# Designed miniproteins, single chains, continued (2): the designs that were tried, part 104

Each design is a single chain, and the fold is of that chain. pLDDT is the mean over its residues in the fold that is shown.

## One batch from the design tools (miniprotein)

Design m7608
Fold by ESMFold2-Fast:
Structure m7608 (fold): chain A 88 residues (1-88)
Amino acid sequence: MDTTFQQGADLMDQMMNSPISDIQSVYDQFMQVMDQSMDIIFDQQNIDINQVRDNMNSDDPVIRSQAFQQYDDVMNQVFSQVSQIRQS
């Protein structure tokens, strides 16, 4: 399930074992997969990423703090999913 998270796990393993000439390319691919993984989590939670970005620029410090926490929570969920796949 979710080939994107599996690709993230595979790319992380490749980064550890890649020759230095290939590391930058593998890293760039990993970052693209992580970005796609974040989009999947936002979709699953019915969270509009554009709304989160707008809230991060709010003049209300409460709204801004909540938006930053929401973004951090999604990032942590992506890393958790990738780590879980690597361990299974």
Scores: mean pLDDT 72

Design m7609
Fold by ESMFold2-Fast:
Structure m7609 (fold): chain A 101 residues (1-101)
Amino acid sequence: AKAKARVVIETVGDTVTITVEAEGDPNLATRLAKELVKLLPGVVGVGVYGNTAVVVSRGVDAEQAKEAVEKALNKLGLEIVEVRESREGDKTIIEIVAEKY
């Protein structure tokens, strides 16, 4: 793969935190954060540092956040290779791995 992204979506109530960890492309985390900000309503925070980006939204559920992440990844030419979903107390966690060839 030419580039890879690991995305973790954590949802508690109406608050979603999306963490992007990218490799292979030094701009990928920034590009994903920009696309997520366009796709998500209620964005209250965004941060990028190196290969990591964090986007925080309110008024969005886990399913809506997952759809936004999948659309952002697809738009940037990444193919989703793995999706895992779990729960930790009141927290819903979705992990997505995507690659660009």
Scores: mean pLDDT 88

Design m7610
Fold by ESMFold2-Fast:
Structure m7610 (fold): chain A 100 residues (1-100)
Amino acid sequence: SEEVKEALKKISELRNKALEAYQKGDFEKAIKYFEEALKVAEENPNVPASVKIQLYIDLAGIYYERGDFEKAKEYLQKAREVAEKEGLPTDALDAWLAGL
């Protein structure tokens, strides 16, 4: 639908801004953009679950690089919960969680 296309475009733009901020070492700005992208995905139920999972993984990665392993674990657990609910593989997420 047009609404899903617009949501996906907004998520992509926000994710790109987050990645640019991350590459520049602006972790606070990167987190803000990923959280905004996640909110767009949560407000649009027709956005694929894989998009939410990827955003949780992106947030987990930033917190891991910052040494905030508790926050990284929290976001990986959220990604795993979505993956399990949607019947998607959890093996990679389980391996990452076991390594934390």
Scores: mean pLDDT 88

Design m7611
Fold by ESMFold2-Fast:
Structure m7611 (fold): chain A 94 residues (1-94)
Amino acid sequence: SEEEKLVKEGEVTVEFLEKVIELMRENNEPQEWIDELEEVKERIKEAIRKRDAEALEEALKRADDLLVRLWIQSRHKEELQALGREYRKRLEEI
């Protein structure tokens, strides 16, 4: 179902965000970026828990917007690109 697909996309996005957060922490990137990533991750997890498809779609869009912004600002673009390629491949398998 569309709902099951959306939940799976949310779960894959949470795992991807956890890897991005770890990369940011290991490279001493701004704490503000880490906090924003953690907030979006928790919003996705909460939307999945509550089975709120609208909240999940909004959280996923926020994640995408944030990741694009951090990609532009980060000095670790190559590592982020590698994680992004893995993430995209996993989304295509859903």
Scores: mean pLDDT 84

Design m7612
Fold by ESMFold2-Fast:
Structure m7612 (fold): chain A 88 residues (1-88)
Amino acid sequence: MEEEKIKKALLELDALDSFLRIVEWLATKKNAPKEVITRVLNNLLRRLEEIRKELPENEEIQKKIDELEERIEELGKEAGIPLSEIYR
């Protein structure tokens, strides 16, 4: 069961990575409203935190979550959104 949970989490993280690339495109190329981008990034961070809590001792999953959180923070800064708004 644990191995299946890890595989499922890795697949979900890959899907979230792909979704984040779409959000980056919407924010940088389509000039999507800051309110929309903020909401999406907040939802992504919430889901990443849920995965972290489910598998806190798995180093590969924690590393992937850390990398995605860093990309979310970078996108927030590029879009002019304060970190306090995406982590509220």
Scores: mean pLDDT 81

Design m7613
Fold by ESMFold2-Fast:
Structure m7613 (fold): chain A 65 residues (1-65)
Amino acid sequence: EIEEKIKKALEELRKIIPNVVGIVSVKGKEVSVGLDLETEEDFEAARIAAAVIGSITGLKISLVQ
């Protein structure tokens, strides 16, 4: 069911951050997500969103640009 949690986490991230490129890597509960963001403010918002979604889903979400 880890795949379902990853799918839900990606769907929630895309609602908040439209420039999510997709999943770069998955290792157990650690998920790396690719982003195309240009501003530090957008990246900070993305970090907060990833932390909240990770807390809800039990996944460790890392952002890669």
Scores: mean pLDDT 71

Design m7614
Fold by ESMFold2-Fast:
Structure m7614 (fold): chain A 61 residues (1-61)
Amino acid sequence: GREEKGLKYREEMEKARKEGGPEARLKLGHEVSSTSPHIDVLREVGETLRKIGDEIHEELL
């Protein structure tokens, strides 16, 4: 099943992280932290788009 693929993928990622050492983690942390505020903005835009979509759908009816 597909679940086997998922488990293998996770193990591979963990191995890669261990091989890269703490440096790799620090780099990833930096990027993730910077993306945080962007997610909030994107979320608002998404909500607005959803409202517009709903209105259009009503008009199409």
Scores: mean pLDDT 60

Design m7615
Fold by ESMFold2-Fast:
Order: sequence, then structure tokens, then C-alpha cells
Structure m7615 (fold): chain A 85 residues (1-85)
Amino acid sequence: MGRPASAEDRKGVEKAVVEFAKNAGYEPSELKLEQVSEDEFEGEALLNGKPAKIKATAFEVGDAKLVAIRITVGDEEIDGIVPIK
């Protein structure tokens, strides 16, 4: 079984997803993320009141923690990489 993420890692991923959605012009609400593997999270949110599916993969480059995020809302799919601060 995959290793469970720490509470801080989970908060970092959730914060990165919220920030990414806001930067893409969406107001996220009702965000729910579940760990599906050692470094992968999947979940749901409302973006401007529209149901969205979220995938997030946490990874490290040197001392930096990053999250690769993919959001599907309606017919749109947006993706990007956001640092965890």
C-alpha cells in the first residue's frame, strides 16, 4: 500500500489547488481531495458553482515541492505546475 501523506503535505496540495484555480479565474468551493496513491490526489470542487474534477500529483525537484494539477470543468481541461510554499 502507498505511504499516507502527512497533514502538512495534504494542506500544501489543497492550498496549491485553490491557488491554481483562482489564478485560472475560478472561485473554488467545496474542495474535497482524497489520496489515491503515495503522491497522487483526486477530488472534486465547485468552480464558480460548476462541478469540477481535480487531479494533483506532488513531486520534488531538489529542495522544492511542486504539484502538477489537472482540473476538468465542463468541456474544459486546465493543467499546470504550482510550487508548494
Scores: mean pLDDT 78

Design m7616
Fold by ESMFold2-Fast:
Structure m7616 (fold): chain A 60 residues (1-60)
Amino acid sequence: IPSKEEIENYLKTLSKEERIELVELAQERFPSVPKLSREEIEKLSVSQIADIILKALESF
């Protein structure tokens, strides 16, 4: 499992739209990921998105 820092560095290479799409995909694929509206996802920091991705990966 990648570290939070590695995930944050990857997310920083993505556009804002790509980060939103990644969170939406994680919500659809992993029941452990909380269901957020697109507007709520847009308000998330890179650090908060990294936490969501880590939680999804830990569910594997």
Scores: mean pLDDT 78

Design m7617
Fold by ESMFold2-Fast:
Structure m7617 (fold): chain A 97 residues (1-97)
Amino acid sequence: MLTGEGTAADGSKAIVEVESLEPGGKARATVIGPDGGTATAEADLKQGGNGSYAAFVRVTTKDGRVIGAGAVVDPNGVLHIGISDSKTTPPAPAPPA
């Protein structure tokens, strides 16, 4: 099992656990908000053509924030974690002018 942790700019944390590096293996993400609220989501691992594996999970917290956690295991077996968040999920946000 591989595990990784990342922190978003607002203090939210994501813990990603990868159970196996096989097609159909599971990745689980647990997101902890800055107030200690938690949410968990699972995704299936997808294999890339270069021997990498990737899983992407999106979690909506109780306060309406959407937190995305991505996990990529490269061909050398190194786990990379990326985290993004949105305190608001406007239906069609235009970029600021």
Scores: mean pLDDT 66

Design m7618
Fold by ESMFold2-Fast:
Structure m7618 (fold): chain A 124 residues (1-124)
Amino acid sequence: SVDEWARREAARIQPSDLTPEEAQKKADEIIEKLKSDDPVVRRNAIEEAFRFILENSGKPENVEALVKVLEALVDYVAKETDPNDLFYIRLVAHEALRVLRAKYGDKLDPRIEELLEKIAKGQK
C-alpha cells in the first residue's frame, strides 16, 4: 500500500553527515541553482533540494538550512507556470512529507511539515 511504501522509503533514508556550516553552504548552492535560467540546472536543483530535505530532516542542528531551501521551493512553485513542472514538484513534496511523517512522526519539525504542505498544495 501507499503507507507501506512511505515506511519502506523512510527506512532507506541515510542521515546526512553535514555540519550546520556545511548544510548552510549546501542550501545556498541549491537556492542559487534554483534561480538559474537553464531549465536543466533548475531541474537538478529541485532533485538535490528534496534529497537534502530527506537526509537532514532528522538533524535539529540543520533545520535552519532546511527552512531556507523549503522557503526557496515555495517561492519557486509560486513563480513556475509550466503545469508538468508544477505537478512534479507538488508530487515530490507530497511524497517527501509522507516519508518524513512515517520516519519521524511528531518529532518532525513543524516548520518542515508546514512548508512541505505549502509546496504540495501550491500555496504561497
Scores: mean pLDDT 85

Design m7619
Fold by ESMFold2-Fast:
Structure m7619 (fold): chain A 67 residues (1-67)
Amino acid sequence: ITTGELYRLAKEEVERLRKENPDLSDEEIIDQAAREVAKRLGLPDEAIPGVRQLAEKVLADMEAERA
C-alpha cells in the first residue's frame, strides 16, 4: 500500500467518524480512525503510530481547508 492510498483510507475513516459521531474529540477520532484503518489492512501494532500520525495530518488538512 502507498502513502497516498493510506492517506485516502484514513481520510474516509476520519470523515465517517466525524459525520456519525460529531461529539468525539479530535484525539478520539484520530485514535479510532488509525485503529480501524490498521485493522482493515491487517497491519501490525507497530504500524498504528504511523497511521495515527497520518490521521492527524488528515484532520489538520481538513481544518486548513475550512479555515
Scores: mean pLDDT 79

Design m7620
Fold by ESMFold2-Fast:
Structure m7620 (fold): chain A 95 residues (1-95)
Amino acid sequence: MIDDDPLMLNFEGVNAAKRGDLETAIAYLEEALARRPDDPLTLYNLALVLAAAGDYERALAYVEKAIAIMEERGITGSLLDLLRALRAELEAAVA
């Protein structure tokens, strides 16, 4: 399925990343983000793939954006904890 469903694009991106196809994963996740630019899960998944590809600066920017969105909206839980852990790892990589 290749429509504009951000959940499907996110799913295809994650599956591409699991196969080690980081370029394809980034393309699907960027399309998902274009459909929902403030979705913290898509921002987190894109940041993970960018970090795996060695693009720590872009990965950190997306993590910071996702954390800001979740904190502004009062959203808590495991995703926010994962984002904060990833931010700490990326800050160490770019400092």
Scores: mean pLDDT 83

Design m7621
Fold by ESMFold2-Fast:
Structure m7621 (fold): chain A 66 residues (1-66)
Amino acid sequence: ELEELIREVRRLAAEVEATGDKSKAIPTVSAMMLVIAGEVEASLGDEEGALADLRRALELLRELKE
């Protein structure tokens, strides 16, 4: 579900930011840009593109948490 993926990505981004590790700032911004792209794609009716971008953002944030 698109809404669930957006929620999960935002949650992970907040957790990465909470670490205070500035070296992760640029990758976190990149992941958030993918969330924005996904939201725009969804608003245009491209749900498949939106899901792909959101899943990519989720994976990037999970890697930053490791």
Scores: mean pLDDT 75

Design m7622
Fold by ESMFold2-Fast:
Structure m7622 (fold): chain A 70 residues (1-70)
Amino acid sequence: PAGTATVTVTEELGSGGFRVGDATLSSGATGKALFDARGVGGGALVGTAEGSYHGLVVSTDGKTAVLELL
């Protein structure tokens, strides 16, 4: 695993439960996240200046999320 990311939601996308937010990675890198906020196990993508990561939602309250990076 590439670590974890903590996300603060900035935007909701449509009716599908997808959300966008600002991500802080366990490495200290920052970026943007897109994730499925419908529940734990939802897919995620995190983009940073150095590259992108696939992830899974491990927790969310709809305003914040914790992602496991793959």
Scores: mean pLDDT 81

Design m7623
Fold by ESMFold2-Fast:
Structure m7623 (fold): chain A 72 residues (1-72)
Amino acid sequence: SEAQRDIEDADRLLEEAKRTRGRDAVNKLTAAGILYSSAVLHMKREGTPEEKIEELAKKFTEKIKKVIKELE
């Protein structure tokens, strides 16, 4: 699905961000955040259960926070 592709692309960008520095890392983090948000919106529009969307959105937020902490 389109949502699944967005999630996979975002996950790849987070892994790349860990291996880069400075502006490149920030750009990849920003792009990953946009893709996770896009995936959530696609899931909402397609009628994915609200409980499942909330669970996944929390996981996406925690993935981003974890990478930010690793870059500190």
Scores: mean pLDDT 84

Design m7624
Fold by ESMFold2-Fast:
Structure m7624 (fold): chain A 85 residues (1-85)
Amino acid sequence: VEKLVEKAEEAIEKGDIETALELARLLVGLGYPEEAVEVLEKIIEKDPTYFEAYYELARVYEEELGDKEKAEEYREKAIEAGKAK
């Protein structure tokens, strides 16, 4: 799991946000939703307008972690990020 997180962090540093998002989704599929959240939070730190990362965070919080309140917060942030030009 640590190697996948490290690979995702390298992708973020290189600006390959799509690869980092796919690695976060893979972490969820492998049963590591908290590590996926860590990767997704780093994506939005690097690119706050990348609305797909906020939607994925909302999904992980609702479906994997059972935190519906955080899921709703991230859904609202995704809409706001998608409006950024």
Scores: mean pLDDT 81

Design m7625
Fold by ESMFold2-Fast:
Structure m7625 (fold): chain A 94 residues (1-94)
Amino acid sequence: DVERLAREIARRVTEEVRELMLVKGEALSSTLSLEETLELAERIAYETALETLTRLREEEPELPLEEIRRRAYEEALRRAREVPRALDLAALAA
Protein backbone atom coordinates (compact mmCIF):
# COMPACT_ATOMS: atom_id res chain seq x y z
CA ASP A 1 0.00 0.00 0.00
CA VAL A 2 2.67 2.52 1.03
CA GLU A 3 4.82 1.53 -2.00
CA ARG A 4 1.84 2.01 -4.35
CA LEU A 5 1.14 5.48 -2.91
CA ALA A 6 4.85 6.36 -3.12
CA ARG A 7 4.90 5.39 -6.83
CA GLU A 8 1.79 7.53 -7.46
CA ILE A 9 3.35 10.50 -5.67
CA ALA A 10 6.68 10.06 -7.51
CA ARG A 11 4.87 10.10 -10.88
CA ARG A 12 3.03 13.31 -9.98
CA VAL A 13 6.23 14.96 -8.70
CA THR A 14 8.12 14.02 -11.88
CA GLU A 15 5.38 15.60 -14.02
CA GLU A 16 5.49 18.77 -11.88
CA VAL A 17 9.30 18.95 -12.21
CA ARG A 18 9.00 18.59 -15.99
CA GLU A 19 6.48 21.45 -16.10
CA LEU A 20 8.68 23.66 -13.89
CA MET A 21 11.69 23.10 -16.16
CA LEU A 22 9.96 23.26 -19.57
CA VAL A 23 7.10 25.73 -19.01
CA LYS A 24 8.41 28.01 -16.24
CA GLY A 25 12.08 27.82 -17.26
CA GLU A 26 13.31 26.68 -13.84
CA ALA A 27 16.86 25.27 -14.09
CA LEU A 28 17.43 22.63 -11.40
CA SER A 29 20.95 21.60 -12.49
CA SER A 30 23.75 23.01 -14.65
CA THR A 31 25.50 19.61 -15.08
CA LEU A 32 22.51 17.29 -15.71
CA SER A 33 20.45 17.06 -18.90
CA LEU A 34 16.65 17.38 -18.73
CA GLU A 35 16.28 13.59 -19.00
CA GLU A 36 18.91 12.93 -16.31
CA THR A 37 17.26 15.49 -14.03
CA LEU A 38 13.81 13.90 -14.47
CA GLU A 39 15.20 10.39 -13.81
CA LEU A 40 16.90 11.62 -10.64
CA ALA A 41 13.76 13.54 -9.58
CA GLU A 42 11.58 10.43 -9.94
CA ARG A 43 13.99 8.29 -7.89
CA ILE A 44 14.36 10.90 -5.13
CA ALA A 45 10.60 11.55 -5.10
CA TYR A 46 9.86 7.83 -4.68
CA GLU A 47 12.41 7.40 -1.88
CA THR A 48 11.24 10.55 -0.08
CA ALA A 49 7.54 9.73 -0.44
CA LEU A 50 8.08 6.16 0.81
CA GLU A 51 10.01 7.41 3.87
CA THR A 52 7.52 10.21 4.64
CA LEU A 53 4.44 7.97 4.26
CA THR A 54 6.00 5.32 6.54
CA ARG A 55 7.03 7.88 9.16
CA LEU A 56 3.66 9.68 9.23
CA ARG A 57 1.76 6.39 9.55
CA GLU A 58 3.87 5.58 12.63
CA GLU A 59 4.05 9.05 14.25
CA GLU A 60 0.65 10.50 13.26
CA PRO A 61 -1.77 7.53 12.93
CA GLU A 62 -4.77 9.85 13.45
CA LEU A 63 -4.02 11.92 10.33
CA PRO A 64 -6.47 11.49 7.42
CA LEU A 65 -5.00 9.62 4.44
CA GLU A 66 -5.44 12.68 2.19
CA GLU A 67 -3.37 14.81 4.60
CA ILE A 68 -0.63 12.15 4.73
CA ARG A 69 -0.59 11.98 0.91
CA ARG A 70 -0.42 15.78 0.64
CA ARG A 71 2.51 16.07 3.08
CA ALA A 72 4.37 13.24 1.34
CA TYR A 73 3.82 14.94 -2.04
CA GLU A 74 5.06 18.31 -0.75
CA GLU A 75 8.20 16.80 0.82
CA ALA A 76 8.95 14.68 -2.28
CA LEU A 77 8.60 17.71 -4.58
CA ARG A 78 10.88 19.79 -2.34
CA ARG A 79 13.61 17.11 -2.30
CA ALA A 80 13.31 16.41 -6.04
CA ARG A 81 13.98 20.10 -6.73
CA GLU A 82 16.85 20.46 -4.22
CA VAL A 83 18.91 17.33 -4.97
CA PRO A 84 20.05 18.22 -8.53
CA ARG A 85 21.33 21.58 -7.27
CA ALA A 86 23.20 19.90 -4.42
CA LEU A 87 24.87 17.53 -6.90
CA ASP A 88 26.03 20.54 -8.96
CA LEU A 89 27.69 22.00 -5.85
CA ALA A 90 29.31 18.64 -5.03
CA ALA A 91 30.66 18.32 -8.59
CA LEU A 92 32.18 21.83 -8.42
CA ALA A 93 33.82 20.98 -5.07
CA ALA A 94 35.37 17.72 -6.35
Scores: mean pLDDT 79

Design m7626
Fold by ESMFold2-Fast:
Structure m7626 (fold): chain A 56 residues (1-56)
Amino acid sequence: SLDDLVDQVLSQNPDASVRDLAMEVNKRGQSLGLSDDEIGEMVDRAVERYEARRAA
């Protein structure tokens, strides 16, 4: 699922900036043949999860 891919990127890149995480999610989505809309949703979810972790 999109959530699983986002979680995988976050767990594999614990020291990455939100920009680096967004770029990695975009790159993986492109390689999997996902649509621009699906990739955009994954990027938004990655940013949201990153910000939630920092706010905690």
Scores: mean pLDDT 79

Design m7627
Fold by ESMFold2-Fast:
Structure m7627 (fold): chain A 85 residues (1-85)
Amino acid sequence: TVAQVQAGLQEIADLVRKAAGDNPAVLEAVAALMATDPYNSKALLEQFNKLHIALSKVLDNETRYEVSREVARKLFQILGLIEAS
């Protein structure tokens, strides 16, 4: 379960790094998300919100929308794994 949640967080990190990995604020937000307790859904949502804000400053609206949709999909999968634990 923890390994599956960590794998999902890594997928989010890889997706964001591919889209905006040259931006230090985005990389910092990704690192913070990856360091979050995988069983703390509130903390995960807070770090996800910080990542979304960082992405909104560097990506155009169309790219931001697509990346945000995929990140949200992966986040909901992670939350489902936590709930099933």
Scores: mean pLDDT 75

Design m7628
Fold by ESMFold2-Fast:
Structure m7628 (fold): chain A 60 residues (1-60)
Amino acid sequence: MEASIAAAEEALAAGDRKTALLHYEIAIGVLRIKQALGLLSPDERALLAALEARVAELRA
């Protein structure tokens, strides 16, 4: 998950919005599975919300 977020941020900094979006979606998918299993920490809950907001911005 952290590696996917780092890859997304590097892609975004390079102007590669498409690659950034794919990596953010992978990280969100992992966090959503943890949420469904009741395994999300408070830090992961905050991270999920932040990543979902960023993906919404990238898709606009």
Scores: mean pLDDT 83

Design m7629
Fold by ESMFold2-Fast:
Structure m7629 (fold): chain A 87 residues (1-87)
Amino acid sequence: EIEKLKKEAKELERKYVSAYSAYNINKAGYEFSEKLAKESSPENQEILRKGAELSRKSAEENKKLAEELKKKYEETKRKYEELEKKK
């Protein structure tokens, strides 16, 4: 049981780290595009704003996924740590 929980926790950790990475990349992307759009021609501003909106949506989705996975990781880690204390 403990070994199974440790394996599940490790897999959850890998998944939330990946989701946080995707969140950070997309957040940096839309922040850069929004800043560049303010200094750009109207046609380029429209392209940059559309790119920023897509990156923002991806960032929001990955942030929610990362938060959910982190919660599951912490709960799973707590469960196996409690079981280890009983031995």
Scores: mean pLDDT 83

Design m7630
Fold by ESMFold2-Fast:
Structure m7630 (fold): chain A 55 residues (1-55)
Amino acid sequence: GLGAQAVELAKQGRHDEAVELVLSLPNRVTQLVAIAEMEEVGGREAAARARALLE
């Protein structure tokens, strides 16, 4: 799904696109799961920016 696409973008170093995709996810749980997966693949910068933009 879209969360998996966000993680893949983060793995490719496409951090801005990964963050935008996470923010487009339909609910908070899905957003947080995607952020956690991004952290696991070394996308810490993208994950931190996405987390900061969530309410």
Scores: mean pLDDT 79

Design m7631
Fold by ESMFold2-Fast:
Structure m7631 (fold): chain A 68 residues (1-68)
Amino acid sequence: GLQLQQQASQGDDKAVEQLKKLAEEAEKNGDTLSAVQWYTLLSRAYRERGDDDKAQEALQKAGKLQQS
């Protein structure tokens, strides 16, 4: 969770890929709580990397899932 997000924030592209995969798999499997968590961590990683548009997309995805 948090360690993977920190690695992604520090420029580990494989960690970003892993966070995205975990978020997408949780969403696909209907695990809303895990999907919200992973998209939130992915958003933080993107924001810390300066990818504000991608961070916003991930955060919006988490918000939509949480309201469903």
Scores: mean pLDDT 81

Design m7632
Fold by ESMFold2-Fast:
Structure m7632 (fold): chain A 61 residues (1-61)
Amino acid sequence: SFFDMSVEEQLAHLRRSAAQARQATGVARLVAIKEYRELLKRETDPEIVAILEEVLAYLEA
């Protein structure tokens, strides 16, 4: 479903989920990291890959 979204919708989804992950306890944060890693593994668009990498770097900090 994520990969069927427009770039704008993907960006909105990533912003929302990243904001939620910032407020999450350790387990929920780990789940978010896993989900972003899976998206990054499957994504081929270099612009979206860069955004996913930025979000993942933030969550892993």
Scores: mean pLDDT 73

Design m7633
Fold by ESMFold2-Fast:
Structure m7633 (fold): chain A 69 residues (1-69)
Amino acid sequence: SEELRAEAERLFDEEISVAIELIYKVTQLLADKENREKLEKEIGELSKRGNELARQYDALRAQADAEDA
């Protein structure tokens, strides 16, 4: 299905955006030790979101491949 593949591509783009934000937050953590606990929490939340997006992407790709079979 073209719609499912387009949705998977959108999820992949969102995954890339989350990865960029994670790199930015990790860089902040390395520079700012005073806000370590807050930054670690934010990094944890972004990692959880990234994992959920990856899971959704894999599921949509599997569904698209099954519909094309």
Scores: mean pLDDT 80

Design m7634
Fold by ESMFold2-Fast:
Structure m7634 (fold): chain A 99 residues (1-99)
Amino acid sequence: VTITPETKPEEDPIVVEVPGPLLVKWDEKTREEFEYYLETGKTPDGIKTIPVPLVELVRRWGEEVAEMVSKASGIEIRVEGVKPETAVDVLVEAVEKVT
C-alpha cells in the first residue's frame, strides 16, 4: 500500500511506499531522517521524501494515519493507539479489500 499526500517537495515530504500488504521495518538512516523531520518539521538537506513503513506511521499518529488512509481510499478504519500491530493489520486488510 502507498500513502502519498500531495508530493510537493516543499510540503509534507513523507511518502510511504509498501508494495501490497508487505510491512517492512526501516533502517537506522531512514529512522534518523524521519526523527529529524518530526523535530524540525523539515527534511534533512537534499532529501525530499522519506519512505516510512505504515507500522511506524500508525505507531506515531495512530488514528490520524487511519483517518488519512480512510479518507483517501473511502475505507473506514479504526485504530486503537495502544496496539499498533492490530491497527496495522486493519489498515493492510482494508487496503487489500479495496485494491
Scores: mean pLDDT 49

Design m7635
Fold by ESMFold2-Fast:
Structure m7635 (fold): chain A 70 residues (1-70)
Amino acid sequence: SDKEEAIELGEKLYEALKKLPKDSPVSKQVIDLFMEGMEKLGEGKYKEAKELFEKALELIRKYAPEALDA
């Protein structure tokens, strides 16, 4: 379901955020997307939350893939 997928993506993104450099420009953008996605989750907007989390994960994959591999 969209809800289960959004929760799983949010959890994966949260784990990756723990490993991102705090002073990176991409880290701020990823954090902003994560926060917006969490707001959408709280509102029951699971498809929007999923899209936001996927965008954040794409940024990590491109600029800090090591944060996804551990």
Scores: mean pLDDT 83

Design m7636
Fold by ESMFold2-Fast:
Structure m7636 (fold): chain A 70 residues (1-70)
Amino acid sequence: AQRATVDFEGSGQTVTLVGEAGGERKTVVVDTPTDGRPTTAVIEFDSPETLEVTLEGAPVGVVDVRFERL
């Protein structure tokens, strides 16, 4: 299994984290706080194949992206 963790900053915006690995696609929808505090989105896959991650929706500032094998 593998995990992607994305930390980002927004101002009351809705963002969709899209992940794809081994032909499987998953989405996580997250609302950012209006005070600009960092928000964390996490997506996990059982597939050991390359994990591709995309942020969709309103513009946000990406602070950090972490990939872990589980």
Scores: mean pLDDT 77

Design m7637
Fold by ESMFold2-Fast:
Structure m7637 (fold): chain A 97 residues (1-97)
Amino acid sequence: MDMTPEELYELALELIREGEEYVDQGDIQMAINKADGVVALADGLRDLGHRELAAELYRRAGEVYERAAEVAEKQGDTELAKELRERARELRERAEV
């Protein structure tokens, strides 16, 4: 209630840009933190009835997790890469519903 759907969406887009920047820097932990923030905002938008905006944000957060998984795999963290890819899959499913 404290923010409008437009404000929540704009904040989420900022977090997506930051997450993508952290992936490019190889900072997986910060990339995950930003993607988690996007998911929380998407959940808020869904709860407010803005399902299409929430779906877009779930998809975009999933893309950040996928890119973070690629970096984790390159760093030798195969377990983290697997977890991030599974999280991305779940978010793609949420984006379709």
Scores: mean pLDDT 87

Design m7638
Fold by ESMFold2-Fast:
Structure m7638 (fold): chain A 71 residues (1-71)
Amino acid sequence: SEEEKRKELLKRQIELGVEMVELAVEKTVLKILYEKGELDKEEYEAKMAELDKRQKEIEERERELEREEAE
């Protein structure tokens, strides 16, 4: 039903939001560690590149969810 569909979409939105918050926290932690000199530039750049990859995956899932909502 339409109601069940809306509930599933909302649940997926919440799950996606949690992953986005997790990603933001990880990026912030990496920046702080780098600023404090506790993380080498090479490692910082490598880890940030991995997080950027995860962000693109999340953004793709967000676009898919938006398309489903447009139904």
Scores: mean pLDDT 84

Design m7639
Fold by ESMFold2-Fast:
Structure m7639 (fold): chain A 95 residues (1-95)
Amino acid sequence: SREEVLREASAVLEGFGAGVKAAEQPTLEALREAAREAARELAERYPDEELRREAARAMVAGARFQLRLLGVPEEEAERRLRAVEEALREVLEEA
């Protein structure tokens, strides 16, 4: 129980941080590549499907948070967020 809570917290924090880092990239292509790399790292660190899904959700949340903090225009922010979501889908849903 406590060990499971701590593992979930770690997955969420690592995912969120990865999303923030991806959203900081200067171009859409750099963001897409950073998101794919982060998704690969999350898949390697979290072989448990549920923890991996929690980390992925946190990554999207972290990217959304950082894009808003940076004041990225809404249309560009949506394109960048979609790139994060697509990277997660490509890496985590292809078995």
Scores: mean pLDDT 85

Design m7640
Fold by ESMFold2-Fast:
Structure m7640 (fold): chain A 69 residues (1-69)
Amino acid sequence: SMQELIDKYREEAEKANEGDEEALKKAISLQVQGLLALAKENNEDLEKLYEKVKEEAKKLNLDVEELLK
């Protein structure tokens, strides 16, 4: 459920704040999963949302693939 995803994100984010680099990567991954789940729940076009996120990241000279490393 969305609540379980949020709870897991909070756990990983707390560990990331303590300097756990793997927890930071997991927190970022969970945040992206949460955004995609919210888009799906709102009957958003997931493909269009993903492309829009990529274009916005590109405007900031950010590579989404690099951000998830």
Scores: mean pLDDT 65

Design m7641
Fold by ESMFold2-Fast:
Structure m7641 (fold): chain A 83 residues (1-83)
Amino acid sequence: SEAKEKILEYARKHFTPEQVELLEKAKDEPIEKIGDLYEFLSALELGRVTDEDIERYLEWLRENVSPEVVEAFEAYVRRKKAA
């Protein structure tokens, strides 16, 4: 949809390549879930997210999105913590 394409376009200008890859993996999810992921990644980029926020969001993702998106998010978090 146009709305999903717009989210990805904004992400490519403001987010890391790894965050953009994660959003691309979520492209087949409902727009509301992509929007939630976009907002979470934006808050993370701005340093407004705690480890507790990440754990709560992961718990939500496990119940609300495909396993492939969950795996991509977990991989992203592992890479970010290793840096």
Scores: mean pLDDT 79

Design m7642
Fold by ESMFold2-Fast:
Structure m7642 (fold): chain A 101 residues (1-101)
Amino acid sequence: PTPKVDNMDLLKQALKGVLEDAKKNAKTEKAKETVKAAERAYELILQGDVEGALEELKKTVSEEMAKKLVDILVKILNGEGKGVSDFAALLKEAIEKAENS
């Protein structure tokens, strides 16, 4: 809903906020490791290393979930701001699945 060029920093701040909220709410070691992997994946995608982001996430979540998280992060960083809420929901699901595995 916002111009992608002028709002890229806003999208990055929104994603960082989602990750910080997830980190504050992570109570188990698996939850903390999953959030850390998501933070590292975000940094890797910012560097253009999509494959590295996928491998980082695969350490804590399923390959399917890792691919979904990477895909949504790439879309958000290409200016799809509406994906931030989808990323938050997907990250919560990934944490819950990791805790039950």
Scores: mean pLDDT 78

